# Ledger of designs, part 82: designed miniproteins, single chains

Each design is a single chain, and the fold is of that chain. pLDDT is the mean over its residues in the fold that is shown.

## One batch from the design tools (miniprotein)

Design m2855
Fold by ESMFold2-Fast:
Formats: structure tokens, sequence, C-alpha cells
Structure m2855 (fold): chain A 62 residues (1-62)
């Protein structure tokens, strides 16, 4: 659990899907919060989990 008194960094990730002609057919964005003092490994893990959650949510909306 991240203490609410600590400063966290919010990152916004944008994912685009392009067709063979280079046209953007789909665009998605999601936000992840990185706890203060996180290591590069922790940051990578958090971003990977956020990506997987965004992908799972998409499948549920189909």
Amino acid sequence: MVPKTKEDEEVKVVVTRENAAGEVTEERSFTATIPAGSDVEEVSRILTEAWREAERRREEER
C-alpha cells in the first residue's frame, strides 16, 4: 500500500494501432501511478501490469 503522504508520479501511456497504409485506426490511453522512490524494475513492472489491465478491459468490452 502506497502512503498517501508520499509524492507519486502519474504517467500517461498512449497506444496506437496502424494499418498497412500507416493510418491510425485505433488509439488508447491509460494512466499509471508510480510510487516515489521506485526502482527502474518496479516502474517497468507497474507499466506492464497497467498495459495488461488495459488489454483485458478491451477484451471485456467486445
Scores: mean pLDDT 68

Design m2856
Fold by ESMFold2-Fast:
Structure m2856 (fold): chain A 82 residues (1-82)
Amino acid sequence: SAAELAKLEEKIREQMEKIRELVAKAKASKDPKERNRLLAFAEATETTMQMLLYEAYKETGDPRIEELAEEFRREMEKLLAE
């Protein structure tokens, strides 16, 4: 439903902000071990969100969820490339 999609979009927005903070900390870190741990946590967070989107699509069959997953992936690639 539109309400469920909006709730999912809000959750993605919250997780993207969390990933941004992790990536920023990783870039600021001079310790390779800390940098790797922060990046690994960011990647794990992305994987969890992609899995959530997949399960939502599996339950609803709503193509808007697939579009949302593609947008999230593109934004993550852009963020990690910065």
Scores: mean pLDDT 81

Design m2857
Fold by ESMFold2-Fast:
Structure m2857 (fold): chain A 84 residues (1-84)
Amino acid sequence: MKEKAIELLEKAKQVVSKIPNPAVREKALQYLDLAIEAIKAGDLERAIGYVEMAKEYLSKDTSPAAKEAVKLLNEAIELLREAL
């Protein structure tokens, strides 16, 4: 499940990179990178926290790309919670 969660977060990063708002894009990418690092370190609880932070920034953007990214992040959160 860890590998699938990382795959979803990497896909979310690709979608987020297309968001024109640099404040949303930069913060979301920062938290997604921190989440991936936390998963690799085995700290799944911290990883969920970082994904939730990325999701909060993305939820302030109404673009289709932001909505797609939030959907991918919700799937990743579910997988990480099941792995706890």
Scores: mean pLDDT 85

Design m2858
Fold by ESMFold2-Fast:
Structure m2858 (fold): chain A 95 residues (1-95)
Amino acid sequence: SQSNIDRGDQLKDIGNQLFDQGNYQEAASYYSQSINLYTQSLGPTDIRVSHTQTRLGQSYRQLGNYDTAIDYYTNSVRSFPGNLYSRQNIDSLRS
């Protein structure tokens, strides 16, 4: 629904603000909530889901939780195979 997309956008924007402030753990929580709402409305293979999973991966990378970051980058590629940023981050963290 548009309402779920709008709420997902709001939660993602809060996550982005928290990420920019260095509050990566709280940002991750908001990105996870946004992904759930986008997935309900758009399905798991939407570019919005993919990009938000990338931000979630970045949050865990900043926390030093590299295995979790790789998992979320991998999920973002599954959601949208054209997500080159997540592919490059997987390669960087495995090298």
Scores: mean pLDDT 87

Design m2859
Fold by ESMFold2-Fast:
Structure m2859 (fold): chain A 62 residues (1-62)
Amino acid sequence: GPAGEGAGQGAASGAEAGNPLLAEGAARFTMKQGASEEGARAAAEAARNGDPEKARELGTKG
């Protein structure tokens, strides 16, 4: 609903800034899942861009 459009959450901005822990975690998780280095790199880049959901999508398959 529109109730959440008021004040922005700083947590969202922090994620967008690209948390290095998120990037490293995404890469590590993707590699452990058996993805190639290319997939891990793409996932790390997505997490670094502040999109952990996209990182998961890239790490999963597509």
Scores: mean pLDDT 59

Design m2860
Fold by ESMFold2-Fast:
Structure m2860 (fold): chain A 60 residues (1-60)
Amino acid sequence: MSREQQIADTRAALAEVDGEIAELEKKIASSPNPPKELIRKLANLFTAKGILEAALDFLE
């Protein structure tokens, strides 16, 4: 695969993860008793974001 394709795919994945994080943060903030599953999912998304950011930084 080309480096350009990998960068494009990684950027698209980051945008998707950022959107999901924003949506979950909004739901958690608006809920008086957010389910622990949502908090765990948010933590997993932050982990995925960190990995994607590291990958993008390496790809340039």
Scores: mean pLDDT 81

Design m2861
Fold by ESMFold2-Fast:
Structure m2861 (fold): chain A 80 residues (1-80)
Amino acid sequence: MKPSLEEAVKKAREIRDEIAGTLELPDAETLSPEQALAEGERRLDELVLERLKKEGIPEKLAREAIKKVRKEQQEQEQKS
């Protein structure tokens, strides 16, 4: 059974929340806050992609799911 985009997005959100709760941000002593956030987000996206592929989600679908989750996060961040 090939997972739908909605299923992939749901898994991406769950995996992202799990990883983000345990992922330490890069050392701010050597990076600006903006650089530390960008590095953290890049690493988070990579880990989510790897986990989704391990869950049997095709890479194309996994990338689309990550893009959608990231867009939703950015919209919420702008509203905060």
Scores: mean pLDDT 70

Design m2862
Fold by ESMFold2-Fast:
Structure m2862 (fold): chain A 86 residues (1-86)
Amino acid sequence: SMREERERLAEEILQLGEQDAQKMKQMGFPQELIDLVKKLAEAMAETVVTGDGKRDEALKLQKEVEQKYKDYEENKKKAEEAAAAA
């Protein structure tokens, strides 16, 4: 029962990760960020099934996604500020 619930949750995580990746691609996010989001979803799904097998990898990937997303937002904001100042 608990194992079947964890496997179902892992499948949901992978499906959501793929949906997020498709949306990000349509929104013009960098491929590197999209690839990291997919890797994070895979590591999270494996961690849910195994317990702790990929926990450190998932945490590292989460930090990488957060950093690259901040870099993307900062660059976008600078471009918008430059356009507004013109």
Scores: mean pLDDT 79

Design m2863
Fold by ESMFold2-Fast:
Structure m2863 (fold): chain A 97 residues (1-97)
Amino acid sequence: SEKQQKYAAEAQLLIINIRGMIQQVQAVRDATTDPQLAAQLDAIIAQYRALEARFSSLRDQIMENLTEELINELNKLKAEFDELVAQAIALVRQQRA
């Protein structure tokens, strides 16, 4: 259905955005010599990779059968992505200060 394609496309866009964030945070991590900050950046990268896998699974589930529960899960994962972006920005600013 058009709704399945729309929500699956939203999940796919978030996957693309997550991959972009991983690339950006990895570049900062590779330049980081502080062991504590390096560990925090590694943790953020790991969280982005886990979130990518969750969005990929959700996209596939939406394409099989769209439900209100899957729409709610998509919205929850979007909020988790926004929070991880905020955390990544804060750590990047700390590294450059």
Scores: mean pLDDT 89

Design m2864
Fold by ESMFold2-Fast:
Structure m2864 (fold): chain A 76 residues (1-76)
Amino acid sequence: GATAEVGEILGIPEEDVEKLEAAFGDTVEGLLAARSGDIAALVSARNAVMVADAQRTIAERDDSTPVGRRLVALGE
């Protein structure tokens, strides 16, 4: 699902991915709707920043990098 693929793209541990999926679901829409404080309550500060950057990358359709291209494809 989309949340698991974002975790794989970003190198987030499977344990943190499971927490994000349980809280926000397994869709791009659910992940993009997640509030920064809710993400920070579930995962480390570092991983919360990485998820926030991924949300921005998908919303802005920033495909200028290999990572960005993979993230943008999930939101299409």
Scores: mean pLDDT 82

Design m2865
Fold by ESMFold2-Fast:
Structure m2865 (fold): chain A 75 residues (1-75)
Amino acid sequence: SERERQLAENERIAREALEALERGEVGFEAELSYTDDEGNTRSRRVVQLTPRRVRMTEVDTANNYEGEREVELPE
């Protein structure tokens, strides 16, 4: 289905994004998003700020949630 193709594509993007983040590519950005069966949008965007710090923005319209945080990576 179309949704299955979107999920498979998001898995590929997530894997490639994690590899780029592990290399510490400052300025690298990745976004994963999909629309669920109820029409709600769920997304996560990650930006590499430094080799050890990322900014994560999450949206979940089913729960009226929007949040942004910065996370320090241990390595």
Scores: mean pLDDT 70

Design m2866
Fold by ESMFold2-Fast:
Structure m2866 (fold): chain A 63 residues (1-63)
Amino acid sequence: EVEELVERAVEAARRSPNVVKASALALLAAALDIAVELGDEETVRELKEIIEEMVREVEEELE
């Protein structure tokens, strides 16, 4: 599930016409991968919520 969200964030970043949002999504996706690797469940939860919201916003702009 986390891996799927990271893939969605990276894809949204690659397709986004907004460079600031694209950069933020790429950095947040990398941070989520690191948090998962470290076993930081609290940070994973917080980053997951932020990324899900930003991905929805970008996906709406791409429609």
Scores: mean pLDDT 77

Design m2867
Fold by ESMFold2-Fast:
Structure m2867 (fold): chain A 79 residues (1-79)
Amino acid sequence: GNAANGAQLYKTNCLACHGAQGEGAGGAPALTAPNAQGRSDAQLFQIIKNGVPGSMPAWGGVLTDQQIWDIIAYIRTLQ
């Protein structure tokens, strides 16, 4: 994935719930935490594509697979 493109997609789609630096907000998990960073890229892809019922929308109908991989590349740059 392309982390620079992923950063722009993250700001548009993810920032409101996950925070500007992935620190978490309002019940959304911190993407900097080992629980998120310890997941495989394939696991993160499935979570983003399918969403989490009642908390995270499914992005697979809005984002292409390539765009989801770009977001994952950006998430990997977070501590």
Scores: mean pLDDT 68

Design m2868
Fold by ESMFold2-Fast:
Structure m2868 (fold): chain A 86 residues (1-86)
Amino acid sequence: SMAEELSEKAGVALHIAASHLAAGDERRARAAQEIALRYVLKDPSAAEGARRVAEQDEETGEAGRRLAEEIEKAYREALERKRREE
């Protein structure tokens, strides 16, 4: 389904972001994180999928968790903004 595709793409993008961050490439890490955020803004399940992928990455676990937390925060802020406009 579209939701499953978005979840997988968000997870892959977050994994790429965490890998770049662990390697010291902040520019590429932030670009991949922004791509992941765009997917999670389209479907709530994408946010959960991205977080799960990041948290299970042993090599980049801490960086992945931080990036997933930032994406979840940005997603929640976007939802709150939408609710206020309704």
Scores: mean pLDDT 67

Design m2869
Fold by ESMFold2-Fast:
Structure m2869 (fold): chain A 75 residues (1-75)
Amino acid sequence: SAKEEFVKKQLEKAKADLELIVGEENKKKVEELIKEAEKAFEAGDYDSAMKHLIEAEVILGMNLIEQGLKKRYPE
């Protein structure tokens, strides 16, 4: 279905975006969310899969902002 293909695309995007994350704690948290999303996707629960993927993308977004701030204001 279109919903399944959309979620599959978002899951692959989240896996690719994991490479952009800096810090082991942030990587571990996003990896866990991606695994939960993958489990939900395999169960056919696309809404739960998207919920986990959205949470992962929020963490990535915050991490990218923090990376930008550290580059501008190095400690």
Scores: mean pLDDT 82

Design m2870
Fold by ESMFold2-Fast:
Structure m2870 (fold): chain A 91 residues (1-91)
Amino acid sequence: MEAVEEEIERALRPKEEELLAAIAEAREKAAKLDPEKARELIAKYAAEYKAADASDLVAYYEALRRLMEELGLLTPVQREALDTIIAILRK
């Protein structure tokens, strides 16, 4: 049986940058779809992320998940990944 938490923890350690890059790419796609709303949300989100520390990573992923969900660009895989990462980070 797969240990989702352990797998993501292992993946996050060497590949957390890749995951963040993929999420940032989706964010930019969202801005293209709804420029007015997306730009406003992205600006707000960017300000929050700039102030985020390790303890605020949960807020970072939560805000990104909400942004993508509001714009309707969240895939099931991305939603699962974000949800699981949030669960791990809240440890």
Scores: mean pLDDT 55

Design m2871
Fold by ESMFold2-Fast:
Structure m2871 (fold): chain A 57 residues (1-57)
Amino acid sequence: GPLPSEEETRRNAEIVRLTNDIIEGGKVDEAKARLERLFGPEVAEAVIQAAKDLRAM
């Protein structure tokens, strides 16, 4: 498929980094709510899942 734009790549990297930091701090629900407001529930769920998968590795 098409590669994400430079802006989308930066945004995704920032989201993953922030979400990982929040998960480590125990603020998963706050991160999820914020992501849902910014990008919608499907994107929020995908980002949270990606962060969890990274932690499981």
Scores: mean pLDDT 70

Design m2872
Fold by ESMFold2-Fast:
Structure m2872 (fold): chain A 87 residues (1-87)
Amino acid sequence: SILDAFKQLADSLEADSSLSPLQKALAVLQFALHVSKHLSNEEREELLKEAERIVKRLKETLSAEDQALLDQVLAEVKAKIEALIKE
């Protein structure tokens, strides 16, 4: 499924030592937004929950400034996906 592909991408990003935690979190959010367009509303809600879980874990290793940036990007992505659910 697309959700399984998303989880596999997230696992691959977590294993990639060449990427910073911020880069990993931003990549997860960008991919979530991209795949959300091809999902049902129920799957979009599950995708948001999974993306928030992954971002929360990665956020624990970030500076306060990067945590604030990531929270803003997460809020924007969440708003865009929620707008799709309302359509």
Scores: mean pLDDT 81

Design m2873
Fold by ESMFold2-Fast:
Structure m2873 (fold): chain A 87 residues (1-87)
Amino acid sequence: MAEEIAEETAANVRKKLPKAPEEVIEEIRRHTREFYRALLAGDLEAALAHLDKIIEALEKASVYEPEKAKELKEAFEGMKESLEKAM
C-alpha cells in the first residue's frame, strides 16, 4: 500500500517536473513511502516529519521548475495542515 502510493506519487511528480534531477524525485519517493507508512500506523509525528522532507525536496526542485514545484509544494502543505488538525 504505502509503496504503491509512493511510486505513483513519484511518477506523477516526474511528469510535472521533468527537469528535476532523479536524486530529488527519489527523495520524494522515499519520504512519500515513509509518510504513508507512518500515517497508516497512526504515527502522526513521523508522518509530519516525512511530509516536511517532501516539502524540502520540492524546494530543491524549484531551482529547475519553479512554478510547477510551487504548485506541488502547496498541495503537500495542504496535506500537512490536514494532518495537524487530526492531532
Scores: mean pLDDT 80

Design m2874
Fold by ESMFold2-Fast:
Structure m2874 (fold): chain A 99 residues (1-99)
Amino acid sequence: SEKLEEKIREAEERVRELEEEVLPPLEKAVERVKKELGPNVSEEELEEAIKKYLEENKEYKALALFEGVAEGIRLVRAGESEEKALEAVLKGIEEAEKE
């Protein structure tokens, strides 16, 4: 669908605008959690630990985007439509864009 492709492009552009604010705290969260939990952690434990790290460090923009993307991945794995998954990601982007 041309409309779905356009929405994906708009989401990518919005994420690009957030990169400088969101990527550094998210990368730090991932590195810290992987170092503390080690290589044999489950995806669920990794997700929960990353969310906790971002909340404790008051990185609310990175947290919002991370939660949106994580929900989108869950919806795809559950067999939901690509449109529903994209709406979850867009909600995370919208929350991350708040000042």
Scores: mean pLDDT 83

Design m2875
Fold by ESMFold2-Fast:
Structure m2875 (fold): chain A 88 residues (1-88)
Amino acid sequence: LEELAEEVAELAARAAELEAEGRHEEAEELNKRALELYEEILKQPGGRRWAALALLRAAELILPLLPAEDHADAEALIATGRAAVEAL
């Protein structure tokens, strides 16, 4: 599960980089792959926690790529997600 969670985070982060560059089609392909792996994680025992960790890691990796005006909202969302994972 750790390896799948890491791959999901890396794919989602790379997709965000491509979107920032205006490469929307390439970003969509990576997001689709990330979603497929995310769904595979959810099917496994303990998968919900690992899926949540993958999304939190992806959010942390893409935070610097977001417009400055979105940073506060993104930081709040990451903090909320981290608290939710700890509650699981």
Scores: mean pLDDT 78

Design m2876
Fold by ESMFold2-Fast:
Order: structure tokens, then C-alpha cells, then sequence
Structure m2876 (fold): chain A 77 residues (1-77)
């Protein structure tokens, strides 16, 4: 199921390879964008996992994290 894909992607956000972290955040963004209602309960855990990537050493990972949180992290939108 869609929800079963989330835990391994959250683990990949902590991978030593920035390419793996970048791919994981992009995949999470795709899943949340396509299945927002199915992933609504998982959003707090996803946001908590993505927040540290705002200070990631890789600039592409930081940019992807900012884009993800701008689209999905705000409760005011």
C-alpha cells in the first residue's frame, strides 16, 4: 500500500549518500502530492523527518526539503 512505502523512505532521508536522500524526499513529495488524504495521518512523521534536511550539507537536498515543506508542511494553507 501507499502507507507501507513511507517508513523505508523516511529511513532513506538519513542515508549517507546525498543522492539517496534526494531521491527519497522527491518520492515522498510525489506520494503526498498524489495521495494527500491517504497519507494525512503520516504527515506529522514525514514533516519531522524532512525538517532536518533544511540544514543538510548537500544544497540540492536542502532545496528539495524547502520545496517539500513549502508545498505540504504549512497548516495555514
Amino acid sequence: SITEQVPPLIEQLSDPDPAVRLAAIRRLGELVGRHPDELKAQMPAIEEAVLPLLTDPDPAVRAAAREFLARFGSREA
Scores: mean pLDDT 84

Design m2877
Fold by ESMFold2-Fast:
Structure m2877 (fold): chain A 55 residues (1-55)
Amino acid sequence: SSLQKKLEEQKKIQELVVRYTSYSIQYIAYDLEGDRERAERYRREAEKLKEEIDK
């Protein structure tokens, strides 16, 4: 049904938002610790998730 499809889409977006938030926090944490390599990895992963959310 249309409602079931909407709920599945909302769940997918919610999962992406949770992952995006987690990676954004990791980016900030590692950046503050001076771990540029790990910070950049989490920044890249967060950007990919944001791109998927913004579709």
Scores: mean pLDDT 85

Design m2878
Fold by ESMFold2-Fast:
Structure m2878 (fold): chain A 69 residues (1-69)
Amino acid sequence: KEEEIERRKKELEEKAKFYEDAAQSANTVAQHYQALGTPEAQGVARIAQGLADKYNKKAEEYRKEAEKL
């Protein structure tokens, strides 16, 4: 029973890391486009930042689920 909880916790932590990595990638894209300084690039940067925020929130949710186990 305890081993099953530990396995499940690792799965949730792996999912959290996946979304953390995805958020980092999206944030890198946002920074790149922000640096270009054009209105079109700023639009792309805002979308990428929104995705990074969404992925970070998803990662936090999985981290919290793992902590509850």
Scores: mean pLDDT 84

Design m2879
Fold by ESMFold2-Fast:
Structure m2879 (fold): chain A 82 residues (1-82)
Amino acid sequence: MYENVAKAYELAAKRVEEKLKDSPYRDEIVQALREAAEAYKNGDPKKATEALSRAFRIAAKLTPEERQAVLDALVEAMKEVS
């Protein structure tokens, strides 16, 4: 279960890592997205939701430009696995 959603978050984490190279929050948000991907791969949507909640809190600290880059990465990853 959740194979496509896990793949989407893994791809999103990789794209965020590439787009947010100079952000002080890059490693933290990438880690949260990778934890969400692993949780979905293991069939644990509750742990995935907890990791995504942390990603949301980190996103609140990002600039509008960095936040848009994260959103673009998520949209691109979702399209690729669809």
Scores: mean pLDDT 82

Design m2880
Fold by ESMFold2-Fast:
Structure m2880 (fold): chain A 89 residues (1-89)
Amino acid sequence: MTEEELREELDRAGQIILENRDKSAEEIAEILREEGLERVADFLMERANGNREEMIRIAALQLLDRELIQRLLGATEEQIKALEENINV
């Protein structure tokens, strides 16, 4: 797998995670697998230990770059900050 292919998978996974942030970590992982993003799903489940808030945090802050999230959602820096704050509740 190339770095470019991984970035495309992470971009798509980030969109799915953020659109499904109201679902459990297991439900998000199943959606990712159904979309052909099985390796990303497995990685996130292992890293987050099944914690939904940690999966969202990894996608927003560690796994995906801020520019990809902004491009994907059309989100401002303020909107991303609000998402980060919501992860802590």
Scores: mean pLDDT 65

Design m2881
Fold by ESMFold2-Fast:
Structure m2881 (fold): chain A 65 residues (1-65)
Amino acid sequence: SLAARTAQVGAEAARLTIDSVVSVTAEGTALTIKAVVRSQKERDALQALERALARAGATATVTEL
């Protein structure tokens, strides 16, 4: 679906710009983002990503490693 593809593309773009992102797994519109969070700045960036993906119709879950 368009929503699932938009979510995957958004998550991959985030991986290129957010150093804390280790892996992204997509299951339809559900995304699991695994990240190593070392600072509040990284945590804020991941929360902003979750909100952006939600606006695109995806459900994003961040798992801290």
Scores: mean pLDDT 70

Design m2882
Fold by ESMFold2-Fast:
Structure m2882 (fold): chain A 96 residues (1-96)
Amino acid sequence: SPLQARAAEIGAQTAAAVAYFADRLRKMRKLGEEAIKKASPELQKKIREAVDEAVRRIGEAFGRAMADPSALPEAQAEIDRVEAELEKTVKEALDS
C-alpha cells in the first residue's frame, strides 16, 4: 500500500533525525563533563552555563526540524556552529 510505504518512510526518517540529535547532545554533554574535570570552581560554572546554552540551542533547532523537515539542513548547520562555539569557549576558558 502506498500509504503504508509512506508511513514507514516517515517513521524511518524521524527515527534517524532523533538519533542524530541525541548523538550531538551526548557529544556536547561529554565535552562539558571532560572540561569540568580540569576546571576551577569559577570555570566549572562558566563551562556549565555554556553547555546549558548549547543544549538549549540544539533543542530549538531539533524542534524546528521536527515541525518542518525542510529546515533539517539549516538545523544541522546551526548545531555544527553551536558545537564549534562551545569547543572554542571551553578551550579559551581552560587556556586562561
Scores: mean pLDDT 83

Design m2883
Fold by ESMFold2-Fast:
Structure m2883 (fold): chain A 103 residues (1-103)
Amino acid sequence: DIEKKAEEILEELFKELGIKEAPDFLKKELIELIKEIIKNPESPFINIILGDLTLEMMKYGIKDKKAYEAIKKELLKRIAAGEPVDKDVIEELVKKAKEKLEK
């Protein structure tokens, strides 16, 4: 019952981060990433990074799909260039996108 397990993990993450609502496209993306991690505990590092991105987008209340795609592209570009990508880099990019959307 991978679907139910992924949904339970999503609900716990929402409680932990104080997320009340999220756009359907981000919820779907996160459920798929959680399912892949459950099926393959040795999942590629990129799946963990994309999961962190999705959670930070939800935490900051970003509902713009274009903003999500732009940050995802930037993270993938940095990884491909051998640049370090950690949670602080993801948070910085999400905060910058949030600030730009509010102006």
Scores: mean pLDDT 76

Design m2884
Fold by ESMFold2-Fast:
Structure m2884 (fold): chain A 73 residues (1-73)
Amino acid sequence: DKEVRDAAIYLLALEIARKNGYTTYEGLLKAFEEALKADEEKIKEYEKYVKENKSEETIKSWAEQAKILKEKG
């Protein structure tokens, strides 16, 4: 599911940004690049988490944010 995958990558980027203290758009973009380079296994774990724990609306919202970051990078 493309939306679930994009939402998972966005969530991973938010967690990377928080862990590294990135508070700017440039920092979020760096975190997103790191999330895209994450191991497939890690991305699949986040996909499972968002599918089981997040609403359809949240998944769509996060997937849209991921798409915007891809287009701006």
Scores: mean pLDDT 83

Design m2885
Fold by ESMFold2-Fast:
Structure m2885 (fold): chain A 72 residues (1-72)
Amino acid sequence: MTEEQRRKAAKAIAETALKEGLTPEDILKSLFNGAKSVEEIEEYFRKNGSPEVAEKAREFAEDLIKAYEELK
């Protein structure tokens, strides 16, 4: 996935979440196996995947939170 594709996906998810009245925490829990924070997402994928996957998951979660705050 390119950075542009990642940002577009994050924005689309954030727009849907705002429409449905969900918080950023609700989105993260739904998408990342009940994780409550960006740090928990990174730790989960580091433990269950690779450092590269963990970093990409963190970046996506950060983009998603940022898109949510910008649209709010």
Scores: mean pLDDT 74

Design m2886
Fold by ESMFold2-Fast:
Order: C-alpha cells, then sequence, then structure tokens
Structure m2886 (fold): chain A 67 residues (1-67)
C-alpha cells in the first residue's frame, strides 16, 4: 500500500531541488543519491508541491521496479 512505499522511501533519502524558475513556471528535480536515479517535473509555480511529489514518485517507481 502507499504507507509501505512511503516507508521504503525513507532509507533512500530522495532529495528534491528547483532547477529552474521563471514567473509562473518551475522545474523540479528529484534524485536518489545512492543509485543516481533522477526525475524532473515542470509546470506552474502554484503546483510546485504537486510537481515535487510527481518527480519523487517517478524516482520511487524506478527504484521499486528494480527491487
Amino acid sequence: SREVLEKALDPLRIVVETVSETPGQVTVRAKDPETGIEAEASGPTSKVIELAARAMGKVAAKLDEER
């Protein structure tokens, strides 16, 4: 379930950073420092939390797929 996935993410230490920002638009990148798996999401600045979650979800999906 989602709770199991969230617990699995804790030891992975996924980091999120803003890689570009303009008025009304932002790009965020999520990265797992141990595996080097990265993912980006771009969209409106008002959706930055959703974009961060989306980028993290992409990294988590890649990590879970190879498990």
Scores: mean pLDDT 70

Design m2887
Fold by ESMFold2-Fast:
Structure m2887 (fold): chain A 80 residues (1-80)
Amino acid sequence: MLSEEEVEEIKREIERLIAEARAIEAQLADPSATPKEKRDLAIRLTSLKIRIIGLIEEIRLYAPEKEEEAEELLEELNKV
């Protein structure tokens, strides 16, 4: 099982990655971005979301007592 410190570290990483995903989403909404730039940003956003889901599942698998917190992080990701 993950320690409380390890869970906190993973949660901080998830929050940082969600903030990065939000920034990419804002860049995708920019009408000045070229179709190629938007495609590259969309690929990066998809990869980032997959990474975030993996980290959330790591918490759920190795710290099941933190499932409520993991669900809150997933809800935050779904807002992107």
Scores: mean pLDDT 85

Design m2888
Fold by ESMFold2-Fast:
Structure m2888 (fold): chain A 108 residues (1-108)
Amino acid sequence: KVEEAIKRVNETIDKAVEYIKQGKKIEALKLIDQTVNWLFKNLSKEEIIEVAKAVADTITDPQLRARAKRLVEELEKLDFNNPEDLYRAYMLLGSLLTLAALEKLREK
């Protein structure tokens, strides 16, 4: 379950990076958005946080990793039963996937 989700997220990040390299930034953003929606539909809060921690741990750049860790900490504080907090969680998870994609783009 969580392992499948981590695999899907990694595939999304890799494909988003390829889209961005091709100038298809809108396609990249849509793919990230679709993956975040899938995670919220299929995973509990605890499972989403496990996925978020795993993604943050793949980031090796110290500055990007620090930003990713802060996003995970913010995500952990949110109440997924509150509509405002749920929307914030969605945004934080999307930002985390974008940071992971940004690191891979810098490996050029």
Scores: mean pLDDT 84

Design m2889
Fold by ESMFold2-Fast:
Structure m2889 (fold): chain A 94 residues (1-94)
Amino acid sequence: DAEKKAFEEMKKIIEEHFKGVVPADKEEKDKAIRAGIVLFASLYELLTGETKISKERLKAVLEVLKNLKKKPASKEEEEKFIEEVLKEIEEHVF
């Protein structure tokens, strides 16, 4: 299932970008959610039909995730943030 595979890869990428950190504020959290939605769509497009545009979009969204303003967080704060972001993304893509 390409949809499930795209969602799992998106989840893995988001978790890798937020190890020990969370977005600095609500604006950065909203950017993270939007980046996650674009990341899912780009991964889904690459799994179901590849284009140069899909690869460029994937590269761009990875740079957004890398450049988000982040602050140090406890493991519990990290896990809560990841759960909230994944739920928001799921509500938009499913």
Scores: mean pLDDT 83

Design m2890
Fold by ESMFold2-Fast:
Structure m2890 (fold): chain A 66 residues (1-66)
Amino acid sequence: GALGGAAAGYGAKEGALLGDPELGRKSAEQAAIQVGTEAGRRGAEEAAKGAELLDPKKAGLAGVNA
């Protein structure tokens, strides 16, 4: 849902902000698009789960690779 998209986008944005804000913006947009669909909901959950296992910096990287 929308809350899941916000969490995934926020993580990606924060991660990239530590390294590269441009990457964070692209990751956040990608996460938002994915969350807008049924497949996106699961993608956002996996990204959030992966980010939780990694540090906040890698949350942005995970979003980029999604």
Scores: mean pLDDT 56

